# Designs tried in a protein design run: designed miniproteins, single chains, continued (2). Part 84

Each design is a single chain, and the fold is of that chain. pLDDT is the mean over its residues in the fold that is shown.

## One batch from the design tools (miniprotein)

Design m6893
Fold by ESMFold2-Fast:
Structure m6893 (fold): chain A 68 residues (1-68)
Amino acid sequence: MLSQEEAAERIAEETGLSREDARAIVEADGLVSGRDTISEEELERLIRAAKRDPAGVVASARVLLGRE
C-alpha cells in the first residue's frame, strides 16, 4: 500500500501532470474508497486512466472534491 503522497508523486512522474492535479486524483480516489492508502494495482489503474484522458480524469477528481 502507498500513501496518498507517494501515489500522487508516481502519477505526476508517469503522466506529466502537476503534483496538484495528481494529488486531486488520489484524494478523490480516497474519498470514493474511504481509504487513505492505495494499492499498487489501483495506482496502476489510475495512471492508465490519466494517460488516456488526463484532462477528464483531473476534472472528475475536482468535481468529486467539490472544487468545480
Scores: mean pLDDT 81

Design m6894
Fold by ESMFold2-Fast:
Parts: structure tokens; sequence; C-alpha cells
Structure m6894 (fold): chain A 68 residues (1-68)
């Protein structure tokens, strides 16, 4: 489970750094569905902070919450 969480967090970060915002959104939705709201939020927030994209981070969180 810990490895899956870290893998999804790193996938979200990698998509954000590569400008693949659609891939980042899909990975964020998967994290929310797989680990629940608390852990899913931690994965998304960790990736967003690491990517330093605060405006995109809000939209990413809103879309992830809509898919729950």
Amino acid sequence: MRDEFNELRNRILTHLLNGDYEGALKAAVEAFRKFGEEKGKNAVLGAAISAMLPSLGKELVEEALKKL
C-alpha cells in the first residue's frame, strides 16, 4: 500500500512537471478513489506543492472532487 501511494504521488508530480495536466488529473482521481479523501488529498497536495503550480492545483483538486 505505501509503495502504491508513493507511486501515484510521483505519477501526479511527473505529469505536472511534463505539462500533461490531463494525465495529472486522471492520476489524482485514481488516488482519491483508491486511498480515500484524506490520503488522496495528501497525494495531490504533495504533488502540487512540489510542482509549484498553485493556480493549477486548485483546479486539479476541484476536478478530482467532482469525480468522487
Scores: mean pLDDT 65

Design m6895
Fold by ESMFold2-Fast:
Structure m6895 (fold): chain A 68 residues (1-68)
Amino acid sequence: PMEDFLSKLSELLSEHLDEAQADVVTEAVIDSLEKSKDIEDVKKAVLSALKKSGVPQEVLDEISELLG
């Protein structure tokens, strides 16, 4: 469920991103989740936030694949 998704996402971000960037992205995701419980909407917000954070395209591609 959502808890598992957020936990896994947080771990992935910590592996690929700095704590500061990961925290910002995670906060944006949680904010989006509060407004919409649709997983597709949350995933879209995650990818958008990652791009906004300046994450390399290669890392974005890998995270996108992991999220499905």
Scores: mean pLDDT 71

Design m6896
Fold by ESMFold2-Fast:
Structure m6896 (fold): chain A 75 residues (1-75)
Amino acid sequence: SEEEKLNRIIGLVLRMIGAALDGDRETAVRDVKAAIELAKSLKDPELQQETLRIVLRAAEEIGDEEAVKLVKEAM
């Protein structure tokens, strides 16, 4: 379901933030890529854009320039 996808995206974002705080950039980048692909699979275009904005904010907060670029390119 779309709700299950949203819950999975939230989990990926939380793990991404935790990994970044732990200095594990590889896991953080993998999780942002997974979150983007799930967000792009959402059927509602407005929900997709709102979800990508949440992922973008998280990427900006962790300060990973590659992650920020990846999210912006998906929007």
Scores: mean pLDDT 86

Design m6897
Fold by ESMFold2-Fast:
Structure m6897 (fold): chain A 94 residues (1-94)
Amino acid sequence: PTVESVEVEPGYLEPGETATVTVTVRADRPADAVKVTVTVRLTDEQGRERRVTGTAVSDRPLAAGETGTLTVPVTNPLPVPVSAVVESVTAEAL
């Protein structure tokens, strides 16, 4: 599968807040399910970075050339506000 788009909302998280990463994938061939793995970089006001990884699996098969949208929740585990930016995303057929 190919990652078509990725967005994180909100891009700013208070301590314990959760952002939703929305990933749109296209299947290159039929897949029973697609798994996405997202790494989000959290940066505090002092420029210190923390990476958080989340995964999601599609709830349905995808046909060749079909697009699917998956959501991955990412929570700020730090006691300080952070900005959230998607650093990497991978998609694999199951």
Scores: mean pLDDT 82

Design m6898
Fold by ESMFold2-Fast:
Structure m6898 (fold): chain A 74 residues (1-74)
Amino acid sequence: MLEELRRRLRELAAELQARAAVDPEVLRRAEEIAREEEPKVKAEVERMKAAGAPDEEILEFLGRRQIEVVERAL
């Protein structure tokens, strides 16, 4: 699963770079979304750790959040 998430993140990173070359506001939107979501992400990671979630599950959660941020910015 992590391998597929990394592949998707790489694809989205390439698309984000391509869009940013034409519209630099895309990067600003991505940063703004990430900043707004940061406290929620931190709280959820802490909750998962307290619940005994394995590192792989936490990494999958973080990967999905990163995908969501980039997709919203595009």
Scores: mean pLDDT 80

Design m6899
Fold by ESMFold2-Fast:
Structure m6899 (fold): chain A 82 residues (1-82)
Amino acid sequence: SALLAEMEREAREAEAAKLPRLELLLLQARLAARAVEAGLLSRQDLEDIIAKGREAAEKSDPEDKAILLEAVEELERLLAEL
């Protein structure tokens, strides 16, 4: 609960700061990994997020695909380090 509130706060602060879409997605990826470390998400939940991200990337235009794939690669890197 406290970690979910922290993640929501950090995501809102990033939006308020007008961060580029890629930087916002990378922040969200790091927060998801922290949620797994804290036991709020399972490793399987993170794997499901990665799978959905790859599916979304394949259905996106080339510019959005590049941004989504970079965020997915960061999630895969963080998952490998867990």
Scores: mean pLDDT 76

Design m6900
Fold by ESMFold2-Fast:
Structure m6900 (fold): chain A 83 residues (1-83)
Amino acid sequence: KILELEELYKKAIEAIDKDVKEGKISEKDAARIKTLLASAVSFAQNGDYDTALANLKQAIKLAKKSGAEDTAKELEELKKFIE
């Protein structure tokens, strides 16, 4: 479970970096999404799934508002894994 969570986290970071390079999302919004994602993964690793899901939901909302579709897709996959 932990190793799979790490792989999903890595894919989400790669999607965020790609969306920044393609101009799909600002560096400021990307930094906020990365902070929320890191918090979500940390809380999930400690068994606090409710707080992890709350942080991940905020990250998904930001990605969708920015039009960062690749990022939003990878964050939704991570959400499904935690749920």
Scores: mean pLDDT 84

Design m6901
Fold by ESMFold2-Fast:
Structure m6901 (fold): chain A 56 residues (1-56)
Amino acid sequence: MREGIPGGGFTTEVAPKEEVEEIKKISPEEIRRALESTPEWSVAEINAVRKYIESL
C-alpha cells in the first residue's frame, strides 16, 4: 500500500536496447575478467553482473 511518500522501491535502470546491442559485442569472458580485476566490488555488484551474464 502506498503511503503517499515516493518511497523508493529498488529503482533499477534498464539499459535501452541500443546499449544492450553494444554490450553484446563484448564477450562475456571479457566482462568476467574485468570482475576479477576489481575484487573490491561489493557482493551486490558482482551478483548483478553475474545475473546479466547468465541472461546472455
Scores: mean pLDDT 56

Design m6902
Fold by ESMFold2-Fast:
Structure m6902 (fold): chain A 64 residues (1-64)
Amino acid sequence: MFEEQKEKAIEILREMAKQADESTQRILDNAIEKIKEAKSMEEFEKVLDEYGAQLVEELRRKAA
């Protein structure tokens, strides 16, 4: 179900945030907030795509 998908994503992102630095935590916290506000699967997927790209970029900067 859509609600189960949202809850699972939020749980994963919260766990990631606990191990992340402050800048990455901010990105993850913003993603969680936007996921909570998503009212359709399409909105949910769009949030994941947008914040997923931001996280990859942030992690790439830190891995250099």
Scores: mean pLDDT 77

Design m6903
Fold by ESMFold2-Fast:
Structure m6903 (fold): chain A 96 residues (1-96)
Amino acid sequence: NPNKEKALAYLEEAKRYFNEALEELEKNPSDPENREKAFEYLNKATDYLLEAQKLAEKLSPEDQKEIQAQIDALQQEMLKKIKELVEKRLKERLEK
């Protein structure tokens, strides 16, 4: 199913851009350029998630559930990674 394959490809791109955003946030949090670049990558990740969601609406109910489960799993992973980054930075600031 070409729509399902394309939705899965968009999910992989969303994951890739999210990881790029995390790398930029980890480099130097006080640098506005790194923050702006991270924001740009997060926007790209969100755009790809939205495109995957739109394609999911065109699939069979079974395939839509499969793609939605992968979208939900990626969103949970994104939240987990952001939480870990926030906790790491809070710990580093409290130790100084």
Scores: mean pLDDT 79

Design m6904
Fold by ESMFold2-Fast:
Structure m6904 (fold): chain A 89 residues (1-89)
Amino acid sequence: MEEELKRLFELLAEAQRLVQETMEALKRLKASPEEQERIYALIQRFQQEVNALIEEMKANPEKMREAIEEMERLLARLKEELEGILKEI
């Protein structure tokens, strides 16, 4: 439980930092409205998927570990997709 909660907080902190750094990069790079919309769509999808995992974890606490693993997968995917788009700007 304690280790799982610690990992969850670490993942949430990493996600917040990633989003903040991405927003700062968009401003620095003077990204087009289309590029910004693409990034926002990815972040929105990630937030929706994370919210679904949190609701599942609330309903089934026994699935907390599985939800954390899925969150790690979603965060890794988001990071790769964001880095890919930022490199194109």
Scores: mean pLDDT 82

Design m6905
Fold by ESMFold2-Fast:
Structure m6905 (fold): chain A 63 residues (1-63)
Amino acid sequence: MSLGEAIERAAVWAAKQGRYDLALAAAEKLYSMGLKEHVRRAAERFKELGYTELAEKIDELAK
């Protein structure tokens, strides 16, 4: 598993635990590392799970 995949999975896990602060921080870390594809996948996964507001905040990072 790549570092990007590990952080992406950690972000999803944090959101499921109600730790939206950690989920957003993990997505920001992916963005700072230039891992745009992992940021996009995290946002899409949050939309699928119903965390729409979190997904919107992450989409703003990619703009």
Scores: mean pLDDT 80

Design m6906
Fold by ESMFold2-Fast:
Formats: sequence, C-alpha cells, structure tokens
Structure m6906 (fold): chain A 96 residues (1-96)
Amino acid sequence: MKEAEEEIRKIVEKMIDDILAGKDFSEVQKKFIKELLELVDKYNIPADKALQILQEHALEEARRRNLTPEQRDKLVQAITAAKIELILYENLKKEK
C-alpha cells in the first residue's frame, strides 16, 4: 500500500508538471487516467482509496505550487474525469 500510494502521488505530480509546462491538456488528462487505472489494477487498490489519495495530494500540490485559477480548473477537470473512470472500473470489476 505505501508503495502504491507513492506511485499515485508521483503521477499526480507529473500531471501538474505537464499542466505547468503548457502541454496539451487533453493528452495530459488521457495519460494521467491511463496511468492511474494501471496502478489501481496492478496494486488492487480500492477505487475509494485511490480517489482519496489523489484528491488529497492534488489539493496539497495545488496549494504548494500556488496554481493559477486556470491551472486549478484543469486539475479539477482531470480529477473529475479520473473519478468517473474509477467508478466505471469498479463496476466492471464487480461484473467479472
């Protein structure tokens, strides 16, 4: 769990770095969601726990890095998309 939590924090930080670097947001969001789902599957992390870790760390990093309103909006959009994908993944897992 500790290693899984560290890897989730790392992909959140990488996403914020990419937003700050002005990379194409649609590609940044797509990569973030893909990597998050791969980690959740690899470490068998409950969706609720994965979401809690990423939200808490994203909020901390947004404050620490003093993100602009535009950058914060992008971060919120990516987190919201990730939440939807995690819910879909959890439902699919229950069916299989």
Scores: mean pLDDT 81

Design m6907
Fold by ESMFold2-Fast:
Structure m6907 (fold): chain A 69 residues (1-69)
Amino acid sequence: DPDRVRAAVEAFLREHGRSFGSDEYIRELVRLIDERKPRNQEEMDELVLEALRRLFRRHGAERALAILA
């Protein structure tokens, strides 16, 4: 159920977003969830990594890590 997977990831990221929090990262991940409609945890894990890769590609490693902190 993609809606349940999305809700679970949003809840997870809200909880973890306080420790590696980035509104930009969360927005990118939510965009990917809306586009790709992940159906299970494995597909969600791929989107979590893809959102990170996009953030690193856009800003470079140092700035991306600062955004995630």
Scores: mean pLDDT 67

Design m6908
Fold by ESMFold2-Fast:
Structure m6908 (fold): chain A 71 residues (1-71)
Amino acid sequence: ADPLPPLTPEQREKLAYVLKKMNEVMEKVKDLPEEKSWEIIDKANEIAARYVRGEITKEEFDKELEKLIKE
């Protein structure tokens, strides 16, 4: 097994927010061709990882996801 260490309360809140936002992204891109949807989801996952790590703010996370949907 490769167990992850316990998440901090801050990391749990960020992860919950990420899951909510990723679901919104998936809803927005479901009408696009699968190839395009996959590109957006892959980029969104990278941005989400940066947010969870504390490399970007919640505001920057939201802004980057909005840009991806418009691309």
Scores: mean pLDDT 77

Design m6909
Fold by ESMFold2-Fast:
Structure m6909 (fold): chain A 83 residues (1-83)
Amino acid sequence: SMLEEIAELRLELVRLAYELGIISEEELREAPAEIAAMVARTKEKLADAKKNDEEKYKQMLEVMEKVKKELEEEIKKYKEELK
């Protein structure tokens, strides 16, 4: 799902940020649980919107697509800095 793809991209970005020295080892260690909590919360909001507000559900999917593209762009920038 797009939500799972966003979670994977966020984990990659956190790993790259650690390699660049931007975040601490503690932040790296805590990131998977924090990302999982955000995914769970977003999944509940999506399920609610899908049942009760079709327009909001569509808007949320469009926002998620934008977030995915922004994460991919940030990952590309971090990878260039590591070269």
Scores: mean pLDDT 86

Design m6910
Fold by ESMFold2-Fast:
Structure m6910 (fold): chain A 98 residues (1-98)
Amino acid sequence: SPELVEGLRRVLELLQEAIAALRAGDVPRAVALLEEAVELLRELAAIADPETRVRLEALAETLRGLIAAYRAGQLSPEELIAALEGLALAVEMLIEEL
């Protein structure tokens, strides 16, 4: 779906902007961008086929878990950045399959 591909490209942009904000020390901006990415992944899941929906829901829950772990002090900014880079790669791979 062109709509799913365009939406996932926006998710990638949000993840990249969040990584840049974390590197700049702007934690509130980074968290807001990541929460926006979670909501967009859910919106995309609602319009996706059942197989793609499960994958998008898993990505959204993974991202939610990362935000929660970071807020709980369980992840450093560097560890969160590494995890977000891995999540961005997973989103890029999904775009290539669609």
Scores: mean pLDDT 91

Design m6911
Fold by ESMFold2-Fast:
Structure m6911 (fold): chain A 60 residues (1-60)
Amino acid sequence: MKKKAVIAETTDANGTKVYHVVITDEDGTVLDIFTDLPSLEEAEKKAKEAGAEIVKVVRA
């Protein structure tokens, strides 16, 4: 089965940009969540290590 990743850019309580990664299966079932990552590069790395295709990057 192909895993999918959605990366979300948000701002934490201190005004710092942080990134979250949600890993799902083909049916949209959440398999893993990585939160408060310090960079987009770390978020992309987590998605690739999970074997997931990055399908969306959301910027807030």
Scores: mean pLDDT 80

Design m6912
Fold by ESMFold2-Fast:
Structure m6912 (fold): chain A 101 residues (1-101)
Amino acid sequence: MLVEKLRLIAEAVVSGRLSVEEAVAVVEETLSKQPSVSEETKKLVVAYFRRLLTEIRERGLDNIDFEELAKQLKIFADLLNISEEVLNEILDALAAAARAA
């Protein structure tokens, strides 16, 4: 499931249907609804996704290991003490935006 969501998001970003700025706005909106996440942590998560999505856009789909990307996202979430529920809400929101784009 996580890998499939990441693939959908990446395809939308690489094709230009979902801009990095639009995707980052979705992350910010999703985090604004999470009172358990500190403001400092929210800023770090936004910065992480901006960098990640920019790299995806620049590298293209053929140079992305989605299984490894999923593992790295989980490690990042654990390091920032972000629950799997919050991470899933962010990815679900991004996948929905990607499908709508």
Scores: mean pLDDT 84

Design m6913
Fold by ESMFold2-Fast:
Formats: structure tokens, sequence, C-alpha cells
Structure m6913 (fold): chain A 90 residues (1-90)
């Protein structure tokens, strides 16, 4: 469905941002990418609750980042994914 496609596209865009931004250290990049992949896997399995848990992991990692712009970008991206998942559940 269109909502599922939008979730995957948003996750892929956020993964590309994380992998390309030099302000995010490699260990933190791997943690965020792992959580983003958990979102995709959960969406593919139809497990929206697991997808929301993975989004919350991304938000917690984002809050630990020292750069305010990087933090805001990740929190905004995570909130967008969360809203799309909630629409898919409804």
Amino acid sequence: EEIKKKIIETVDALEAFVRRDPRIDPETQEKIVEALREVKQAIENGDYDAALEAVDKIKEIAKSLPDPLVQQTLLSGADTIKKLIEKAKA
C-alpha cells in the first residue's frame, strides 16, 4: 500500500543521511542504521508495534548526539516515520 511505501522511502532517506553525515561517529551510525533496518523488517512483517519500538530506539540515540542540527533531523525523520506507521495501523 502507499503508506508502507512512504515509510520505506523515508527510512531509506534517513539511512542515507546518517551514512553520509561526518558529524555522526561510526559506532553511532551503525546503531541508527541497525534500528532503521529493524523498522523496515517490522513493516515487511506487518508488525507495526515492533516498528514503533525501533523508531523509539532511533529517537533515544538521536537525543545522545551532540550536534543540534543532526539531532533535530533524526528526531524529525523518526516522528515522520511514526506518524506514517500510526496511519498504517488505523
Scores: mean pLDDT 85

Design m6914
Fold by ESMFold2-Fast:
Structure m6914 (fold): chain A 83 residues (1-83)
Amino acid sequence: SELEALREAFERAKPSLSPLERAILEALLNAETAEEGVAAAMALLEPHFEAVAKEVGMSVEELRAAARRHLEGLARLIEELKK
């Protein structure tokens, strides 16, 4: 399945990922629901939003909203691949 292919690709990539990248992908791939995965990934990103927002020149609220939208899209794609 496409989901199994993504999971296999993640396992192969693990040694090359940062701890934060690994944790985010694990949260999304291992969650029972898209909503649970997004919530876990957002919690992992929250401590980094202020620094990133300053670096890219946008507000924390705009960055948080953009991150949530992208994570929701990815989580929904993963849910579709489970079918």
Scores: mean pLDDT 79

Design m6915
Fold by ESMFold2-Fast:
Structure m6915 (fold): chain A 85 residues (1-85)
Amino acid sequence: DDALKARKETERLLEQGASFEELKKFVDSLKTPEELVAARLALLPYAQQGRRDAVEAVKYINNKLIDMGVSPEEISQIELKLKKS
């Protein structure tokens, strides 16, 4: 599952102290809204803890999703599906 792989790789990068530049490079390799939302789910706990690189990566993903035409409501629906799977 590409979304699960995106989430796990994002978690791995965060655990290794990856910079925003490293996180951005990985996010730029993702192709679908589901992969972007999965990466965002991995970033949210770190962003909530105040990790600046994670906060900037979440903002970057939000902008990519907007550019792809994905609404906030669609993001929430994808998050719910990924949490149930």
Scores: mean pLDDT 86

Design m6916
Fold by ESMFold2-Fast:
Structure m6916 (fold): chain A 62 residues (1-62)
Amino acid sequence: VTEGLEAIARVYRERLPELPESAHPEAEKLVDEAVARVFAGEDVEAVVRWLDEGLRRLQARS
């Protein structure tokens, strides 16, 4: 689980500076969902990919 949480934190840290301020609450919601999915036993790589894709879509909202 630690490895999944570290991967989630890394993706969030890398993407956060590129997100508009208005998207921060939604970004935090995506992170919370990713953490819950990892704790539910979902594949870490799939969850991290889903999170990265979600954050990229938020970045496209301008």
Scores: mean pLDDT 77

Design m6917
Fold by ESMFold2-Fast:
Structure m6917 (fold): chain A 100 residues (1-100)
Amino acid sequence: MRAAVLFSAGAIGHAGALVSERLGETVEDALHAAELNVEATRELLEAGDIKGAERMVEMAREDVELARKAAEEQDESALERVEKMEEEVEEMEEKVREAK
């Protein structure tokens, strides 16, 4: 929770490094990032910030794609979590489209 706020400051390069060098170890971090971006998308939609919601759901989509690549190198449990997050991202994408 609080760690997600700290990620935005010094972790932009760190998130990229995790994807590039440690896909298997980053599945949890990528899923947490996707979950936060989905939540941010929902809040932005409720606030009427459609453009902000579009940006956040696009970031969530990228995060879940990174999590999927990491999960494919780990195990079935990780992949199941990724699939669940993919469904949530897809739902948010549809809500953003309907809010236009």
Scores: mean pLDDT 72

Design m6918
Fold by ESMFold2-Fast:
Structure m6918 (fold): chain A 61 residues (1-61)
Amino acid sequence: MSKKVAVIAEDTPEGRAALEAEKERLGDNLLFATTVSSDAELKSVKTFLENLLVPEIIVIR
């Protein structure tokens, strides 16, 4: 069975483009996708997703 995946990307033009490509690649396996503008926001989002027991978290920089 495919893992459910959360994707976090940096809030840059390149990060947003990579996020859209990853969303298309994952399709039905995508659980959550968002952008972050700081390391503090990234840490907060990762902690939130880990507390939800998300099977896999991908970070795009």
Scores: mean pLDDT 79

Design m6919
Fold by ESMFold2-Fast:
Parts: C-alpha cells; structure tokens; sequence
Structure m6919 (fold): chain A 81 residues (1-81)
C-alpha cells in the first residue's frame, strides 16, 4: 500500500505545564482524526512533541497539516514541518 507521510514538531512554549501542553496537542490530534481519513499521532520529542501524519493520498496529508496547524495556532502553539 502507498502511504504519504509528514513529520512536524510542536515546541512547548515557556511557562506552559507539560500536562497542559500534552492536552492541547492531543486535542488538536483528535480533531484531525475526527475530520480526516488520516493516521495521526504525537510523541514526546525534546522540549515538545513530534507529530506524524500518514495517508494513502497527499491531498489528505496536506489537509491534515492545515487543520492541525489551525487548531494548534488557536491554542497558541506552532506546528513546524
């Protein structure tokens, strides 16, 4: 099966607790999973998280990246990938 994959990093801002950061990232990931036919997950990485998005189409990966970025920006976080 052909999969398209995107990696990105979310940095924890200074002053945000690890528990709050994890909750915000998880809420964004859950929103993407609900709206789009993609595999998406986050794992701890350095001072923040790495997010992995996979789909059978590049279009779904691109849509998932845009939705993830929007949700994270609404919570004051930045996705870089």
Amino acid sequence: MKYYTRFGVVEAPEGLSPEEFRRIVQEAVDAVRKELPVGVGAAPFKDGAIVLITSETQEDVDAAVELLRKRLEEAGLRFRG
Scores: mean pLDDT 81

Design m6920
Fold by ESMFold2-Fast:
Structure m6920 (fold): chain A 142 residues (1-142)
Amino acid sequence: GRLEGVRVTIINGDSSFEPLAEEIAKMLREEGAEVTVLDQNSPLQDVLDALAAADLVIILSDENGEITPHVALILYLLSKPENAAYREAFRGKPVIVVARTKETAEELGELLRSLGADVTTLTNASAEEIVEAALKVYEEKR
């Protein structure tokens, strides 16, 4: 597949995105990607390790037009001095942000760009649109 051996981490910030996260993971695995899906119940250390190890990150985050508390906590942890190594691993990394509102996608995108990530924002996107964005972003980085 087009993503053979590519490590993708999906951060599901809201349980309402579970069906979308599962569909994205299935489609990416069909392209040969190694996909890790993490949610609000995942240990924070596992989240930080998966973000550092990933070649591409997809973040699903929107709760009533706001960034989900779990995603906000991850960003806060990445801002701490003791997590500088995780921030450096994140610098220049392709990140796709998916939210239900443009305002939430843009706010989260700006926060991630401030950490040095190379961010693509999508609003109310289907699994197909997200996977197409992942393929395009990864191919443009090679």
Scores: mean pLDDT 82

Design m6921
Fold by ESMFold2-Fast:
Structure m6921 (fold): chain A 54 residues (1-54)
Amino acid sequence: SLPDEEPTDEELDEAIRVADELGVTGDQAWRLAPDGSGTVTLRDLAAYARRVRE
């Protein structure tokens, strides 16, 4: 799949799993959220999951 603008359901599922594994604490949220807002979007998590899959 080539979901450049929107992640697939499978990638979202993996992103949620990654978030759960990392605990998505404040420290991890800052790493995964490039804006430094402390809020990790599903899009950010999907991108991270893709990187791990590569």
Scores: mean pLDDT 56

Design m6922
Fold by ESMFold2-Fast:
Structure m6922 (fold): chain A 55 residues (1-55)
Amino acid sequence: MPSVEEQISAIVKEAIEKNVPIEEAAKRVREVLRSAGYSEAEVDTYVGVAVHELK
C-alpha cells in the first residue's frame, strides 16, 4: 500500500481535479489518518493545517 502521506496527497489531488468539495476531501483524509493509527488530536492538526494551506 502507498504511504499515509501518498494516500493523503492522492485524495487532495483527485478532489481538486474532480471538483470534490474541500470538506469531503478533508473527511477522506481524516479516515485515512484514523485507519493508520493516528490520534484524533493528530488528525485534527493535520487536516486543519492542510485545509488552511489550500485556501
Scores: mean pLDDT 74

Design m6923
Fold by ESMFold2-Fast:
Structure m6923 (fold): chain A 85 residues (1-85)
Amino acid sequence: TADDLKAQANSVISETKAILKKILDMSEDLNVIKRAIGQLLRAIGLEIDIDKNKNDKTKLQSLLAEAQSILADAKATLAAVQAAQ
């Protein structure tokens, strides 16, 4: 349902924000910080789009896929930061 898709997308975004906060707390590398801030802004933009499209199942599926992509990027950045230590 649209409500299920919205809940899933918001859950993915919440996990993404938590990972990005960890990256920002752990890293003093300006390039890593810039990347994390960029990803955080993208995540905030998706939250706005999800709220605007709360009844559009097709759009919510697309937004969920985009949120999952940002989460994958955030996880990769965290893994790289951890591996560099």
Scores: mean pLDDT 83

Design m6924
Fold by ESMFold2-Fast:
Structure m6924 (fold): chain A 100 residues (1-100)
Amino acid sequence: SSSELKELVLQLAESAKNLLSNDELLQKYLSLPLDSKLASLKAFSKILSEGLPLLSPEEQSKVLKTLKDFYEKLLEKTSDEELKEALKKEIKRLEELLKS
């Protein structure tokens, strides 16, 4: 439902914020298999794509900024070149959405 999808987007942003503030959880995420991390980014992109239009402009901006900060932090800490490429692509997408 649209209500459930809106809640998923907000929960995604809150989870990202919590990972940003907790180095232990962030390291646990980074220790996951590469395929799992790439699948997570794809799932996050899907949730954001479908749910973002359901949010107010203020909520959209806050979610996009939080996710951008999270992806930039992952980019700083990862050594995986494939993950770095995926993160750079997602960051660019979020930046374009923030300009709109």
Scores: mean pLDDT 86

Design m6925
Fold by ESMFold2-Fast:
Structure m6925 (fold): chain A 93 residues (1-93)
Amino acid sequence: MKEIKLRLKVEEITDDSVKLRVTNEETGKSFELTLPLTAPVSELKKALQKEFGISEDAEIYLDGIKIPDNAGVRYLAERIGLGGEADLIVKQK
């Protein structure tokens, strides 16, 4: 099983969206994305697949807690908080 260690930062929160920065600290690569607060975490996984090449079957862990694909992006925004950062671990086969 391959693990990718990322940092997730909440850059902005509005009434209907959240702006996230994802950084791979081992490579220095980072990107920003804006997602609706109503979006599922599967939309974040699609962005990670495009930007970091993660598997479609990858599991996401936020500060050691498994986040299901159908969890809301609002959950991530509320858990991390504006300007906050969290460890995002991607586990894939």
Scores: mean pLDDT 82

Design m6926
Fold by ESMFold2-Fast:
Structure m6926 (fold): chain A 84 residues (1-84)
Amino acid sequence: GEKELRETLEKIKELDPVMGENLEKLYEKALEAKKKGDQLELGIELGMFHIVLGVGLLIAKKQGNEELKELYEKAARLFEELFG
């Protein structure tokens, strides 16, 4: 759920502070858009989150950082569960 995604993003931020902070900001913007019923803004913020998450995963894989790779993969699964 949302709590597990937030906990996973915090762990990403511990290992990858710049990417983790950007993911948290995008997630908060997506939640704010959802509260307002702004479907266009929600779609934009979710799309940006998905792109940044994919970039982070690719970088972690190229660096051979298994711990960070597993955290990005977990965040991607939790994100899909919450938003489809």
Scores: mean pLDDT 87

Design m6927
Fold by ESMFold2-Fast:
Structure m6927 (fold): chain A 70 residues (1-70)
Amino acid sequence: MLSPEQAALAQGVVFSLTGKRLSDEQLSELADLARRGASPEEIREFLKSLGIELSPEQAERLLTVLRSLV
């Protein structure tokens, strides 16, 4: 699980890019994808399943932040 501080940082990045908020479970899954070495395309596909669309550049930026947390 992400710490509250790590979750807040990841949530802030998602919100600044998309205007959408994730649940704690969705943030944990996103962090797990980053730990497993997911590509930016895999991150985009996961977020798309949640109704959130990112550009390739936004997905790469988010992945960079997530990798710094895990």
Scores: mean pLDDT 78

